# Designs tried in a protein design run: designed miniproteins, single chains, continued (4). Part 35

Each design is a single chain, and the fold is of that chain. pLDDT is the mean over its residues in the fold that is shown.

## One batch from the design tools (miniprotein)

Design m13190
Fold by ESMFold2-Fast:
Structure m13190 (fold): chain A 70 residues (1-70)
Amino acid sequence: MEEAVKAGVDMAKQMGLDPSVGEYVARKALERGLSAEQAAEAARIAMIMMGAGMGVGTALDIAIRLVTEG
């Protein structure tokens, strides 16, 4: 749980995004039933996509799909 939030926060900082967005995305991934490791990976991918200009909802949905389904 803490690892997923930390991964999201750290990647948000690296991408120049608000750290609270990284925490938000990690928590949403966990709420969708992902494991802590899957949520951490989904949060990192979503933050990278948001850094490239993608909206938070779209980035989260794609990241979850990539981590759970490929």
Scores: mean pLDDT 82

Design m13191
Fold by ESMFold2-Fast:
Structure m13191 (fold): chain A 74 residues (1-74)
Amino acid sequence: QQQLLDDEVRLALVEIEFAVAKIDAKHGNKESAIEGYERAIKRARELRPTLAPHLQPQVDEIIADAEKALEELK
């Protein structure tokens, strides 16, 4: 139970950071958006090997989307 809750909370935090970065990008806050996407990617990559297998595809999607957004901003 505790381990599953910890995984869900950590994944939710990465999702929140990604969402905040997307909002910053839409509002023209380029520097904040870049920092947010980079943080989301780093945390997602660190989190991925500790997650249950069924959650790993969701993390992979976040990483891919964030990397694409970063490339468009840089």
Scores: mean pLDDT 80

Design m13192
Fold by ESMFold2-Fast:
Structure m13192 (fold): chain A 61 residues (1-61)
Amino acid sequence: MPSIEEQKEKLREAFKKLSEDPNISDEQAIALVQADARLYAKENNIPEEELEEILKFIEEE
């Protein structure tokens, strides 16, 4: 099971790759990565406060 730190790293890499794809807008890339983060949090019972931190991290990148 990846740690919160590892999950943030993977989401950052995913967002970067998606944002560099000319067929995907920055808004779409953020939405996709946030959806993945929310799903991961739900499956792993991550507290709301930690999920909020991950989502802010994605949006600020």
Scores: mean pLDDT 71

Design m13193
Fold by ESMFold2-Fast:
Structure m13193 (fold): chain A 75 residues (1-75)
Amino acid sequence: MTKEELEEALRAIGEAVREALAAGEGAVATKEVNGRKLSAKALRSDDGTLTVQLNKNSVEVANEYHDYIEKELAE
């Protein structure tokens, strides 16, 4: 995935997260970028904290971006 594709996917993930959180507990928001379905689900944790669960594709995008940023910041 190129930097530009990764940034586009991250924006889509961010939108899905915002939509899921705005809709509340149990809500799911899904976007599609480059044929990948990027989903966020709002879940309440045992301690009452509202948490967002990302689907596998969204986690993979976030991990790729994190690796990219770490390498750039290390220079």
Scores: mean pLDDT 76

Design m13194
Fold by ESMFold2-Fast:
Structure m13194 (fold): chain A 100 residues (1-100)
Amino acid sequence: EEERLKELIEKVKKIPLPRYLEAEDRNPSIEALELTLEAYELFQEQTPENLEKAKELLREAIRIDPRFVSAWNLLAGLYAALGKLEEAEEVVREAERLLA
């Protein structure tokens, strides 16, 4: 399980995420890591159905691990990619409040 956690962390680190938040991930949960990786795969397809599923998976990752910065950055990036810049900014502000 320790090896699995290290593998998942390295995979998330290789995601080309926009850096809206500069805080570092602290002891991320395996479930949050897996949900975030699945969301990124869906996000790359960029269909309306896949983007909605990606959003749901990222919100679940954040529910499980609210301090998981990578999930917040990917969620904000998803809204920005959809042209929803105000919603992306709201996600960043929500994360900053929880990470403070």
Scores: mean pLDDT 79

Design m13195
Fold by ESMFold2-Fast:
Structure m13195 (fold): chain A 79 residues (1-79)
Amino acid sequence: MEEELAELREENLRLFREHRDDAERLAAVRAALEAARPLMLALAASLPAEEAELVMERALVLFLRGRTEEGLALLAEAV
């Protein structure tokens, strides 16, 4: 679990660096995070912190890859 979280955090940092000059991609990720806000708050309230972080990092990978619907669905299923 801890190892998966660390790997996901590294992947998210890598994807963010790859897309740092893509203003449209970063704007889309920001919009996805805003849409995800109620689900992220519900997740943080309902799951242990480590599990909530793992699900959130997995959703962020999907958002950074342009898979917004899949990321939002992942968060909704975890609540």
Scores: mean pLDDT 78

Design m13196
Fold by ESMFold2-Fast:
Structure m13196 (fold): chain A 72 residues (1-72)
Amino acid sequence: MILKGEEAGRAGAAAVLFAGIYGGDKSMQGVARGITLSGPDEVDSNTVAEGALQAGGGEPGAKGAIDGIRLA
């Protein structure tokens, strides 16, 4: 799922918050990187989840990021 504009900003903030709650600091860093790689005004849920996994947040971090995006 790709979100743009104001929805991307809201979804990005929610993804970082929930990834941090579920997977800690590494998940937050991975999600932030995934948001940057998605584009200036876009949030790609797959890229964000992959970022959390690559940073070492594991499955909990990726799940948190996706849940955050879904709730935004």
Scores: mean pLDDT 68

Design m13197
Fold by ESMFold2-Fast:
Order: sequence, then structure tokens, then C-alpha cells
Structure m13197 (fold): chain A 64 residues (1-64)
Amino acid sequence: MKDVLFPGIELNEEQEKALVKLVEEEFGVSPVSIDDDFYELGGDVLKAFKLIHKLIEEGVLEFP
């Protein structure tokens, strides 16, 4: 289906909450929804990688 915030990335409930929190902190905006367009919030490829990397670092998301 259309994944608006992070196209091509499947997240569970815990991961979605962590991602939303990180996006809010990174962009200084609140509230943010998982349905929001990440790129309209001022995101780009580098910020997307930074947020995914942070989720991995926090132990919320792991790349197999």
C-alpha cells in the first residue's frame, strides 16, 4: 500500500511511535502523524537515513 511517511519501509506499532517521535524532534514540529509526508516536513534522503540509523541505534529497528 502507499506508505506516505517512509515509502517502502514496513514498521510495526513500536517502530512507528519511535519514528514519529524522532521526526518531531528532528524537525521541531508536533504533532506528526505516520501518514504525514516526510519530505513536506523538510525531510530528504539524508534525514531519512539519519532517522532509520537512529531507530537502529535505539534498538527499535534492526536490519537483518
Scores: mean pLDDT 65

Design m13198
Fold by ESMFold2-Fast:
Structure m13198 (fold): chain A 100 residues (1-100)
Amino acid sequence: KKEEKLEEAKQRIKEIAEILGVKLSDEEIEYIAELLVEGKVEEAVKIFSEKAEKTNGKEAAEKAAKLIEEIAKEIQGWKTTVKRTLVDGEMVEERTVSLE
C-alpha cells in the first residue's frame, strides 16, 4: 500500500541523513519520501543533494545522490527476497529485489 511505502521511504531517508550528518526536518523527509514513492527520483536526488552539499560539501552531495537512487530502486520494486545461508559458521544474507 502507498502508506506503507511512504513510511519505509521516510525511515530510509532518516537513516541516510544520520549517516551523512545532514539535518532534515520531518517535512523535508516526508516530501523527499513522497517524490520517491511517486517515481520522481531526479527531483528527490536534487533536493537531498542540495541539502547535503550545504551541510557537508560536494562529497556528501555525491554520496546522498547514490544512496537516494538505491532507495528509489528498492521502493519501486518492493519485492525483496531474503535468503539466509550458513557459511563457515556465520549467517550470510542475500537480498534479491525484483522490479515489476
Scores: mean pLDDT 70

Design m13199
Fold by ESMFold2-Fast:
Structure m13199 (fold): chain A 82 residues (1-82)
Amino acid sequence: MLPTFTSTRSPDGTFTLSVTGPKANVKISLEVQTEDGEVFSAEKEGVINDGETLTVEVKLPKPGQKFKVLKASVDYEYLPPP
C-alpha cells in the first residue's frame, strides 16, 4: 500500500500536514512564511503502524492570515512487517 499525504487549513489558522501509510519510520518537516514575513516551522518524527497517521501542525498567529509553504518534506522509510 502506498502512503497517503494530506494537507489542510483550519479556520482558526492551523495548517496541518498528515501522513498515513504502511508501517514506516516517518519524519515530517514543515516551514511556512506569513504575509508579514514571519517564518514558522514544525518537525515531527516517529514510527507508524499500518493505517496509522503522523501529523504536524503549524499555528499561525492570525486566523485567516495568508501564508506560503517554503518547505514541506517527508522522509518515509518502510519497516519490515511484524
Scores: mean pLDDT 78

Design m13200
Fold by ESMFold2-Fast:
Structure m13200 (fold): chain A 87 residues (1-87)
Amino acid sequence: MEEEIQSLIAQLSSKDEKERVAAMVSLSQLLRTAPSSLKLAAIPAIKAATSDKFPEVRELARAILEELSKDPAVAEAARAALAEIEA
C-alpha cells in the first residue's frame, strides 16, 4: 500500500492530465482504508494538487482533504492544509 500511494503521488506530476485525474481517483480509494500514517504522509501532495492547472484534479484534491478532515486521527493536518489553500 505505501509503495502504491507513493507511485500515485509521483503520477500527480505527469504531463498528462488524464493520468493525474486517474491518480487522484486511485488515491481517494486507497486512502479510505489506509493507516493514519500513510494518510498524513499523503496530505502535502494532495494539498499541492489543489493548485493543479486542470480543474478536475483540483476538485478531487479538495474532496480528499475534506474527507480526511472527518477522520479524527488526521483531521488537524487536513484542516490545516485546507486553511492554507484559502490564504
Scores: mean pLDDT 83

Design m13201
Fold by ESMFold2-Fast:
Structure m13201 (fold): chain A 100 residues (1-100)
Amino acid sequence: ELSEEEKIEKLKKLLYRAILIAEVAIKYGSPEIQKLAEEVKKLAEEGLEALENRDFDKAEEILKELQKLLQELKRLLEAEGTPLMLQLAKEVGELLKEMA
């Protein structure tokens, strides 16, 4: 099993990846995608704060909500169907697998 410090670092990396995906979706997505991506970014930033404060209960709650929003974002990105949106959907899918 990973140490507590290694678990925190792994979760921080996942949250940073969620923020980066969200920023691309905000810049290039449709208004509906932009709105959901803003929620993903905000929630991921709150997750980073919770981990910094060692509030693991809050971090776990945030990660569960983030997984739900990322699943919804993936669906919208796939529905949009542009090459960039499909690439982002693939990246969201890979992130979701690592969070499972």
Scores: mean pLDDT 87

Design m13202
Fold by ESMFold2-Fast:
Structure m13202 (fold): chain A 55 residues (1-55)
Amino acid sequence: SAAAREAAGREALALARANNGRVTDEQVDALGRKYGVSKAEIEEAAVRLYILENE
């Protein structure tokens, strides 16, 4: 769902901020399993949220 993609993207973005912009493949895979979304969907949601946050 769109809500699941957004939640996964937010969590990925938070992980990136905590780790100097880095998120491991294992972390992305874990988020994909947790939210039922693909890696590509997580990356797209994280980029979209980053753009919205920075205007």
Scores: mean pLDDT 79

Design m13203
Fold by ESMFold2-Fast:
Structure m13203 (fold): chain A 64 residues (1-64)
Amino acid sequence: DPEVLDALGELGRRLGSVIDPDSEEGKKLRADALRTLGPLSDDPDPRVRDMVAAVLGGILNPRV
């Protein structure tokens, strides 16, 4: 779904560039994003699932 992909892209951009991740607001937005992205991991569009998996992986198990 193009709308879902666009929304995921905007969410990722906001998490990285608009909200300070160390702020309480940034932490709340991150927690809300995790809750929102969870159900999308079962999305019928494989592109959505791949994007969700990448974002969740980066948030829940960061490399560095």
Scores: mean pLDDT 65

Design m13204
Fold by ESMFold2-Fast:
Structure m13204 (fold): chain A 69 residues (1-69)
Amino acid sequence: MKGAEKILELAEKKGKLTPEEVAQVIRETASGDEAAKVSRGVLYALSKLNTDEITPEGAKLALEEAKKE
């Protein structure tokens, strides 16, 4: 998933991403079904880690979830 991979790259460079930054990346890199899958992966990671910001760990969880069927 291109959008999820970009989120992981940016999270690793910055240490964390705000929900607004994540939403901007999704808008720029994904559309339709891909955007929906990436968004669900991000929401899953935020819920599981009980946080409002995506860390590199959260971004990895989001990417893994987005890759699932």
Scores: mean pLDDT 76

Design m13205
Fold by ESMFold2-Fast:
Structure m13205 (fold): chain A 62 residues (1-62)
Amino acid sequence: SAVEGAVAETLAILKASLTDENVAIGRDATVAAVRAAVERGLSREQAVQEGIAAGMRAIQAA
């Protein structure tokens, strides 16, 4: 599905630049943000950007 593909792409980007521990902290926020963006009809590019931003905020707040 569009949601599953966008989530997988966003998590792969985070895994390439972050530790496994930080990815675990950011995962739920990233998934929720990507799902919400796709549900709003945003492009995959925009959904990925929102997912990264949400994950990074969650990691910095931890």
Scores: mean pLDDT 85

Design m13206
Fold by ESMFold2-Fast:
Structure m13206 (fold): chain A 64 residues (1-64)
Amino acid sequence: MTAETAAAEMRAYALAQGASQEFADSVAQGVLDAAARFGAPPELEFGDDLPAELRARIAAIRAA
């Protein structure tokens, strides 16, 4: 998937977990920033196989 698609899926996932819209938008921007920073290829599979670290981070922030 593209970085934009991965960001959109992460945003949707955060909202589904009960996160605020502002937080969900922040997470999506974080995905885009990570792709730009690391020179990641345009096809990122964050949406299909969410890394455990990102999933745990969303859960931790949702719990706070």
Scores: mean pLDDT 63

Design m13207
Fold by ESMFold2-Fast:
Structure m13207 (fold): chain A 76 residues (1-76)
Amino acid sequence: MDSQIQQIAQLLRQRGFSDSQIQAIIDYLRNNGTDQFISDLNHMLANNTLQQIYDILVSRGQDFLADQVARNMAQQ
């Protein structure tokens, strides 16, 4: 579990998320994320575009995480 969360943090940093955005996302995942969702998010961050990740998060009702992705895309 912790290794997947550390990998997510690294992938978010590689995608241009700020340290404050990464911390907010990690805190959210620790409180609200299932093992399966954390695994899925890790895979999506490694393999999918931010637009694809946004669309998947919206479809799954992950509004907080979708908003974080949208904010990052708007800053690029």
Scores: mean pLDDT 82

Design m13208
Fold by ESMFold2-Fast:
Structure m13208 (fold): chain A 56 residues (1-56)
Amino acid sequence: MKGSNPPSEKEAYDKLDNGESFLPTDEELAEWLGGTKETLKKLKVFAWPEIPKELS
């Protein structure tokens, strides 16, 4: 990785090792795919609000 490779892939490997690497979360999965903002936000909006809030 000198200056032409996508940092998303590099960060994905580092995150996998940091986050136990075996159970990829929705965020990690989206980042692993190459930093897909749309996917990341979709999963966040779906799972995120339900986790902190039990009743809306």
Scores: mean pLDDT 52

Design m13209
Fold by ESMFold2-Fast:
Structure m13209 (fold): chain A 90 residues (1-90)
Amino acid sequence: MEKLEEEGRRLLINALKHRLQTTTDEEERLRLQLQLLVLAGEISPEEALEIYENKDKEKIEEVSKKAEELLASTELEPELVEELERRLAS
């Protein structure tokens, strides 16, 4: 079960990454970044909701930086993305 949950989480992270690269809407971008950080375990769902509702500029900047760093780490590991795609294609 834990392995299946991990694979599902990675799939969601890849989907969020793709949407983040294609979205031009600032509110959607914030929502996707918050979802990414929650899935990565960087912030709690409750913290994400408070940031989204309050639109705190300082916290939004921190969220953006953390999301960019997380996405950069994922992009620097193309082999992991390839392996996931291979498993999903099977």
Scores: mean pLDDT 69

Design m13210
Fold by ESMFold2-Fast:
Structure m13210 (fold): chain A 76 residues (1-76)
Amino acid sequence: MKLKIITLTIPLSEFNDEKEKKLLELVLKNGGEVLSGRIVGDNVVVTVRVPEEKADEFVKEVKETFPNAKIEVKDA
């Protein structure tokens, strides 16, 4: 099964306990796992691994939840 590594750079202003819970729910819903999460300046940087077939759906839902997030997708 092909996997994608997705890096999310989310402004801290858009990140709270409710949004963190929502992000974790989106990761699990799309069969993914969180590889890392860290605060870098004014951003939260989260790296996730998801199945290739779920990557587009995951990215779409993340953009709906975090409209100002930067999203990078790479092959695993």
Scores: mean pLDDT 83

Design m13211
Fold by ESMFold2-Fast:
Structure m13211 (fold): chain A 57 residues (1-57)
Amino acid sequence: MSEKMRELMEAGSRFLHEATLLVLSEKTGEPQSVIEELRKRLDEEQEEALRAQREFE
């Protein structure tokens, strides 16, 4: 119970962190290669968050 809740919270936190980095990088005009890498990381963290949510159930 506690471990699954921690995993879910951490996955959600990582997702929000990556989403914030992507938004800031787009606003600051980072190179397209950096934006693409951040989008890939965001997609990976979203997948992890959804997996953690499914395991918590």
Scores: mean pLDDT 77

Design m13212
Fold by ESMFold2-Fast:
Order: sequence, then C-alpha cells, then structure tokens
Structure m13212 (fold): chain A 58 residues (1-58)
Amino acid sequence: SKEEKKRELILEGASYGVDAIGHYAKAVMDPSTREEDLKKGDEYLEKMDELVKKAEEL
C-alpha cells in the first residue's frame, strides 16, 4: 500500500539521520577526522531529506 511505502521511506530516512548525527558527534570529539565527518554527516542528512520528500509525495 501507499501507507507501507511511505513508512518504509520514513524509516530509511530516519536511519540516515541517525548516521548523520553519529558523524557530527565524531566531528565534535575528534578534530583529526572533522572535515570528513562533517562532509559525511551532510551527505547522510541530504539523503534523509530526499527520502522524506519522496514519502510526502505519496
């Protein structure tokens, strides 16, 4: 159903959001990987945003 597909997209998006938070947290704690972690965090956050938008279109 559309409802099931929407829920799957939201859960996948939430998973990327958790990954983004993990990378941002590491960036705060570890200056040696900060630039890479910030970039990865931004990439995961963008993936989350795209999936949430797809869910909203359903």
Scores: mean pLDDT 88

Design m13213
Fold by ESMFold2-Fast:
Structure m13213 (fold): chain A 96 residues (1-96)
Amino acid sequence: MKLKEIEEINKELNKLKDDKSPEAVERQIELGSRHLEIAVELVLAVKLEDEEKLREYGFDEELIEVAKKAAELYRQGKHEEAAELFIKAVNEAIKK
């Protein structure tokens, strides 16, 4: 589950946050880039209503419908409401 990979990345970043060695800084950049790649892919899956990709991220059928609703709100220009609904869906998927 790619959302678990994001959770693991965040845990490692928290461990490295106070380490200013060149090796730690390089690892932070690597982890941040990977986090961004996963996040962008997830946002695109929501926008394109890619149900198969959303299932790979750990979304069940109920959360896929929530993601589709977030995409609809985003297309209507309700970006804040879309973002709130999307974040809620991601948090529920992580808890499962």
Scores: mean pLDDT 76

Design m13214
Fold by ESMFold2-Fast:
Structure m13214 (fold): chain A 68 residues (1-68)
Amino acid sequence: LERVIEEARRLGRLMEELSPELREQANKAADAIGEGDLEKYEEYKEKVRELPGGEEAVEQLDRLLEAV
């Protein structure tokens, strides 16, 4: 639980620096992790990766998934 909270906080800080569009897709990916829907997670993760700055957001999302 502590690792999940820390990785979520790191993602949140990164999100403050990202575009609204990237933030929306990253939030959908994070929601999919919370729902346990790995198929949706992979779909939203690819959308995040296609946006400017998305590669760093994808790395942080993968860290959050590993912590869960």
Scores: mean pLDDT 79

Design m13215
Fold by ESMFold2-Fast:
Order: C-alpha cells, then sequence, then structure tokens
Structure m13215 (fold): chain A 64 residues (1-64)
C-alpha cells in the first residue's frame, strides 16, 4: 500500500477521534527517529490539510 495513502487514512481517523494533534506529534517523532525527512514532511502536510478542514467545519457549526 502507498505510504501516503496510509498516512492520510491515519490522520483522518485521528481527526474523527479528536486526537489529531497527538497523532501528528507521534508520527513526526517516529519518522524523525528513522531519519526519514520525507515522511516528516508528509505528516506535516497532511496535518495542515486536516487542520484547515477542521477550522472550516467549526466555522460552519458556529453558523448552524
Amino acid sequence: MDEDARLAQEIARSLQEGKLDETAERLIKEYEKRGDKEGVEMVKSLYKVALLGQEDAAARRAAA
């Protein structure tokens, strides 16, 4: 399975559970321990996308 797709699914699950920040921090530390700079960048990118989606959802709920 593509690592990018797997990371995206894991971030999406953590967003659903309200553990997005904790999951992103854990994944970043794991990739840093491996020296995998590309993995760290991917996790950070997915985290930013998830945060933007969460802010947009919160804004819509405040309007509803």
Scores: mean pLDDT 73

Design m13216
Fold by ESMFold2-Fast:
Structure m13216 (fold): chain A 62 residues (1-62)
Amino acid sequence: SEEEAKKEFLVTEIDGKWYAVSLTDGKTYEAEKVGENILKIKGKLYEAEEVSDGLYIATPKK
């Protein structure tokens, strides 16, 4: 592809809430699970891939 998907966040669930840790600045944002593998972070949609038990990588959904 002309542009490769960038890994932007590490995501985990704590007490029913989803949290995204930015790989750019290390800041934590609240995430919303809007589908099986789809998260909304800072108003944008991301595809979530589980990389270990309870830990996900989020990449921008095109």
Scores: mean pLDDT 77

Design m13217
Fold by ESMFold2-Fast:
Structure m13217 (fold): chain A 87 residues (1-87)
Amino acid sequence: SLKEKLEKLMKEIKALVAQALALIDQLSATDPATAAAYRFRLGVLEGMALIAVGVGKLTGDYEFAIKQLEKIKEEVEALLAEIESLL
């Protein structure tokens, strides 16, 4: 179902966020200012994901919520790759 797809995407995003936080913690040992900037960017993406899920649940528009989460997942993956390039 669309609801199950939404829940799966949120679980995948949470896993990617956890990976990003671990890399940010590594980066903070050598460049705390850049690490703080990435933590802020990651927090914005987390907030956007929570809003997308909330809107989907309130309106029943799971298709829209899923599209937003797919976009956010791509942005978290891009952020991960960017941080990895600095380590």
Scores: mean pLDDT 88

Design m13218
Fold by ESMFold2-Fast:
Structure m13218 (fold): chain A 111 residues (1-111)
Amino acid sequence: GRGEEAGREGGEAVRKAGTGEKGKKGGEGAAKGGREAALLGKGRGASSAGAGGLTAGGGGYVGYKMGDDKLAAESAGNGATAAGHGGSRAGTEEGEKGGELAGKGAKEGAE
C-alpha cells in the first residue's frame, strides 16, 4: 500500500544517508508524521504508524547521542519502515495516510 511504500522509501533514505545526524533528523521526521497520523483517527493503522514513528525518533536520537552512525540510521530507518507497514497492514485509509506521513517525514529529515 501507499503507507508501506512511503515507509520503505523513507527508511531507505535514512539508511543510505548513514550518519547519526541524518538518523536523528529522519527519526524526528518519522515521529512528527506518526504524531500527525495519531490525529487522523482512533484506529489500529494510525496507532501502528504512530508507534513506528516514535520508535524511529527514539532510536535515531539514541544512536546520535551515542555517536553510533549505524545505530542511528538503522533504528530510524527500521522505525519508518515499520510505521508504513503497520499502517498499510490495517487496510484503512487512516492507516495508509499515517504510514505515508511517517515515511515522508523520515525522507525529508534524511535529505
Scores: mean pLDDT 78

Design m13219
Fold by ESMFold2-Fast:
Order: sequence, then structure tokens, then C-alpha cells
Structure m13219 (fold): chain A 81 residues (1-81)
Amino acid sequence: SVLDALTERAIAGLRETAAEMLAAGVPKEEMLARLEQLRDNAIALIRAVGESLGVPEAEIERAIARVEEEADRLKAEVEAL
């Protein structure tokens, strides 16, 4: 589905951006702020697209939860550096 594709792309984008920032030696605080911004943007996009397409709320919430879980995992890894 479109929502599944957006969710997978958001998760991939979070992973790719975290890896790129780590490789570039970006400060921890900046990495955390960027990951939070990407998470918030992805959640907003998933909700907007899901609502516009009439996707059931349960499916929208499931997609959002997957993005939040991955962002939280990456933030925890960055905080442990």
C-alpha cells in the first residue's frame, strides 16, 4: 500500500541519515535533533496521506508506531555514543 511504502521509506531514511551523520562526525546533540525532526516530519506525512486516502485510523497508527519505534531505537544508540 501507499502507506506501507511511505513507512518503509521513512524508516530507511532515518537509518540512512543516522549512518551518514555518524560517518561525518556530527555532534551527538545535532544528530538527536535531526532524527527527531525526521521522525516528526514522517509522522505528519503518514497521517496526512493516510487521512487523505481514507485509510483506517488503526492502519495509520500502526504505521506511525513503526516510525516511532525505529526513531527511538536510533536515538538510544546515538545517546549511548
Scores: mean pLDDT 89

Design m13220
Fold by ESMFold2-Fast:
Structure m13220 (fold): chain A 71 residues (1-71)
Amino acid sequence: SEADELLAKAREYLKQNKPEEALQLLLEAIKLDPSERTAEELREAAEVMRELGYPALAAIAEQHAREILER
């Protein structure tokens, strides 16, 4: 799906230490597919962003994931 392609590209950007670009794709993915699966992918990406030293970007991804997971 288009959301899966966006998630795959976001993971590549995180590997390249481009968390802002990754966040843009993650937010588009959750908008296209507001599922628990996509929300869990945002949570995993948020942990990677935190490890890379970008806690503010991680918090944005985590907030969007929480909106789906906390029904």
Scores: mean pLDDT 87

Design m13221
Fold by ESMFold2-Fast:
Structure m13221 (fold): chain A 68 residues (1-68)
Amino acid sequence: SLFERLVESLEAQIREAKAAGDLDRLRDTYLAVEHLLEVARSQGLPDDVIARLEKLREEVKRLIAELE
């Protein structure tokens, strides 16, 4: 699905940014995940979809904190 492809793309971007220590890229990805999570909540997407996005958001937030 489009959603699965988008999440996988975000996960790949996080892996690349983490490997490179690219704080700016991680911040951009955090904003993208935040936006997608807001859309998912607004549209009433299934709880498992929302949980996956929330987990991804917390993961990126943790990585940003580790690099700061």
Scores: mean pLDDT 82

Design m13222
Fold by ESMFold2-Fast:
Parts: C-alpha cells; structure tokens; sequence
Structure m13222 (fold): chain A 71 residues (1-71)
C-alpha cells in the first residue's frame, strides 16, 4: 500500500510532529469517506503510534503492522 509505505518513510526520515499530525488528519478524513479502509486504518495506526511514542522506530512500527495483519 502506498499509504502504509509513505507512513513508514515519514517515520524513518524523522519528519516533524507537525507533518505527522497533518498526514494523520488527512488519512483520518479519508477513512471517514472511504468504504475500503484497511490500508488507511493501518497508516493511521502507524502515524498515531509514532506521535504518541517519540522513541518508536520504523522497525518497531513495521513489527506492529505485521501483528495487526495477522488473526
């Protein structure tokens, strides 16, 4: 998913909290309007996690993403 890949890249690059918040808001607005929400939901969870835990790495976020994709 391009949305998930973009979220991971933003976390890896260490973009500002302000940029993360702007992307999160755009994705949350998209999730409200889209019937197919899986990719948007995953990207939202990833960005929200990065905003709430300043020490989270892309590696840990990717591990959490894989856990969410399992049963």
Amino acid sequence: SELVEKALEMIREGVSDEELREELKALEDQALQSPAMSDVQLAVIMLKTALEDKEVTAERVEAGLKDLEKE
Scores: mean pLDDT 68

Design m13223
Fold by ESMFold2-Fast:
Structure m13223 (fold): chain A 85 residues (1-85)
Amino acid sequence: SLSDIKKIIKDWVDKASSSTDDQKVLDEIGDLYVKFMDYILLASGLGLPLQKMIDNIIDLLKEFKKKYPQFKSLTDEAIKKLKSI
């Protein structure tokens, strides 16, 4: 459900942002949160298929963990949860 996706995203954002003091990384986490919420909004009423929204969020998470490998474990857990929906 959209509620489950929102919970997974919020949990990832909260844990990622609490795991770093790097302002540039914090800004990128904030930018990702905005993009995730935009995809959820598009899926909730603006014609984006649920599976495509999930795939787009997973792709953004994969790019983030590639750029910041220290978040790999946390991000892999979020991706697993998203794939189980």
Scores: mean pLDDT 87

Design m13224
Fold by ESMFold2-Fast:
Structure m13224 (fold): chain A 91 residues (1-91)
Amino acid sequence: SSALRQQAIELLDEAKERLAEELKDELTRTVAVYGLDEAKRALEEGASLEEVIRILEGIKELVRLMGRNPEDVELAVRIIEELIERLRELQ
C-alpha cells in the first residue's frame, strides 16, 4: 500500500531526526543515520516491512559493534528498537 509505505517513511524520517539531534558522538550518529537512510532507500525501492525491519536489526548490531560512548550507543539502540516496534504495528 502506498499509504502504508508513506507512513513507514515518515516513521524512519522521525527516528533519523531524533538520532541526528540527540546523539553527541559523531561516529555513532553517522552509523545510525546512514543505516536509517539505507532502510528508507530499501523501502522506497519496494522492500517489504519485514525486509526493512531485518535491515534495522542489522543496524542495531552495527551500532553496538562500531559505536562510541556507551550512553549514545544505548540511546541509538533504543530509538531503533522503538522504530522497529512502530513498524511492526503497521499492517
Scores: mean pLDDT 88

Design m13225
Fold by ESMFold2-Fast:
Structure m13225 (fold): chain A 72 residues (1-72)
Amino acid sequence: SKEKILEQTKLLARLIAEQVEAHLLVRLNGPESLVQKAIEEMEELYKKLQELGADESVLEKAKKMIEEAKRV
């Protein structure tokens, strides 16, 4: 439905924002604790996407973003 598309879009946008924050924290030599907090927020948003029954393509993108954030 259009409502589901809008909700998953909002959750994915927030997840992207957290990924960007984690990436910038690493670049600026910020505390590891703040990087870890951003990753935890991404994982919480991923759980919300799963609960919503988000499209498989959206879940794959979200999972990849979390894996990228964890690599650093």
Scores: mean pLDDT 84

Design m13226
Fold by ESMFold2-Fast:
Structure m13226 (fold): chain A 105 residues (1-105)
Amino acid sequence: SMREELEREGIEAILAMSEEERRELLARFAAGKAVLAERLAALTSSTPMSEEQRRELEEFRRELERFVARAREEAERRGDRGALELIDAYEDALRALIDAAEATL
């Protein structure tokens, strides 16, 4: 319930963004993804991810998929193509983060 309310508020915030705010956020996602890729490439770890950590990561992936699906559905309902592009960029950035975390030893 509270999680669904926070997801709704997040979606409404995205949909309320101006074209300028959306462009700025897209640029920030792209920059963040690049910085993350550099930092992950520099990481060295000899400790494998625990089963508990893997389950938490899977839960986060499922939550991301649910949020993105709902956000995309709402943006499509409103005919907001700019919001769809922003949601796709957000999903791409977070999927890159999750995939990088799963690839870490």
Scores: mean pLDDT 72

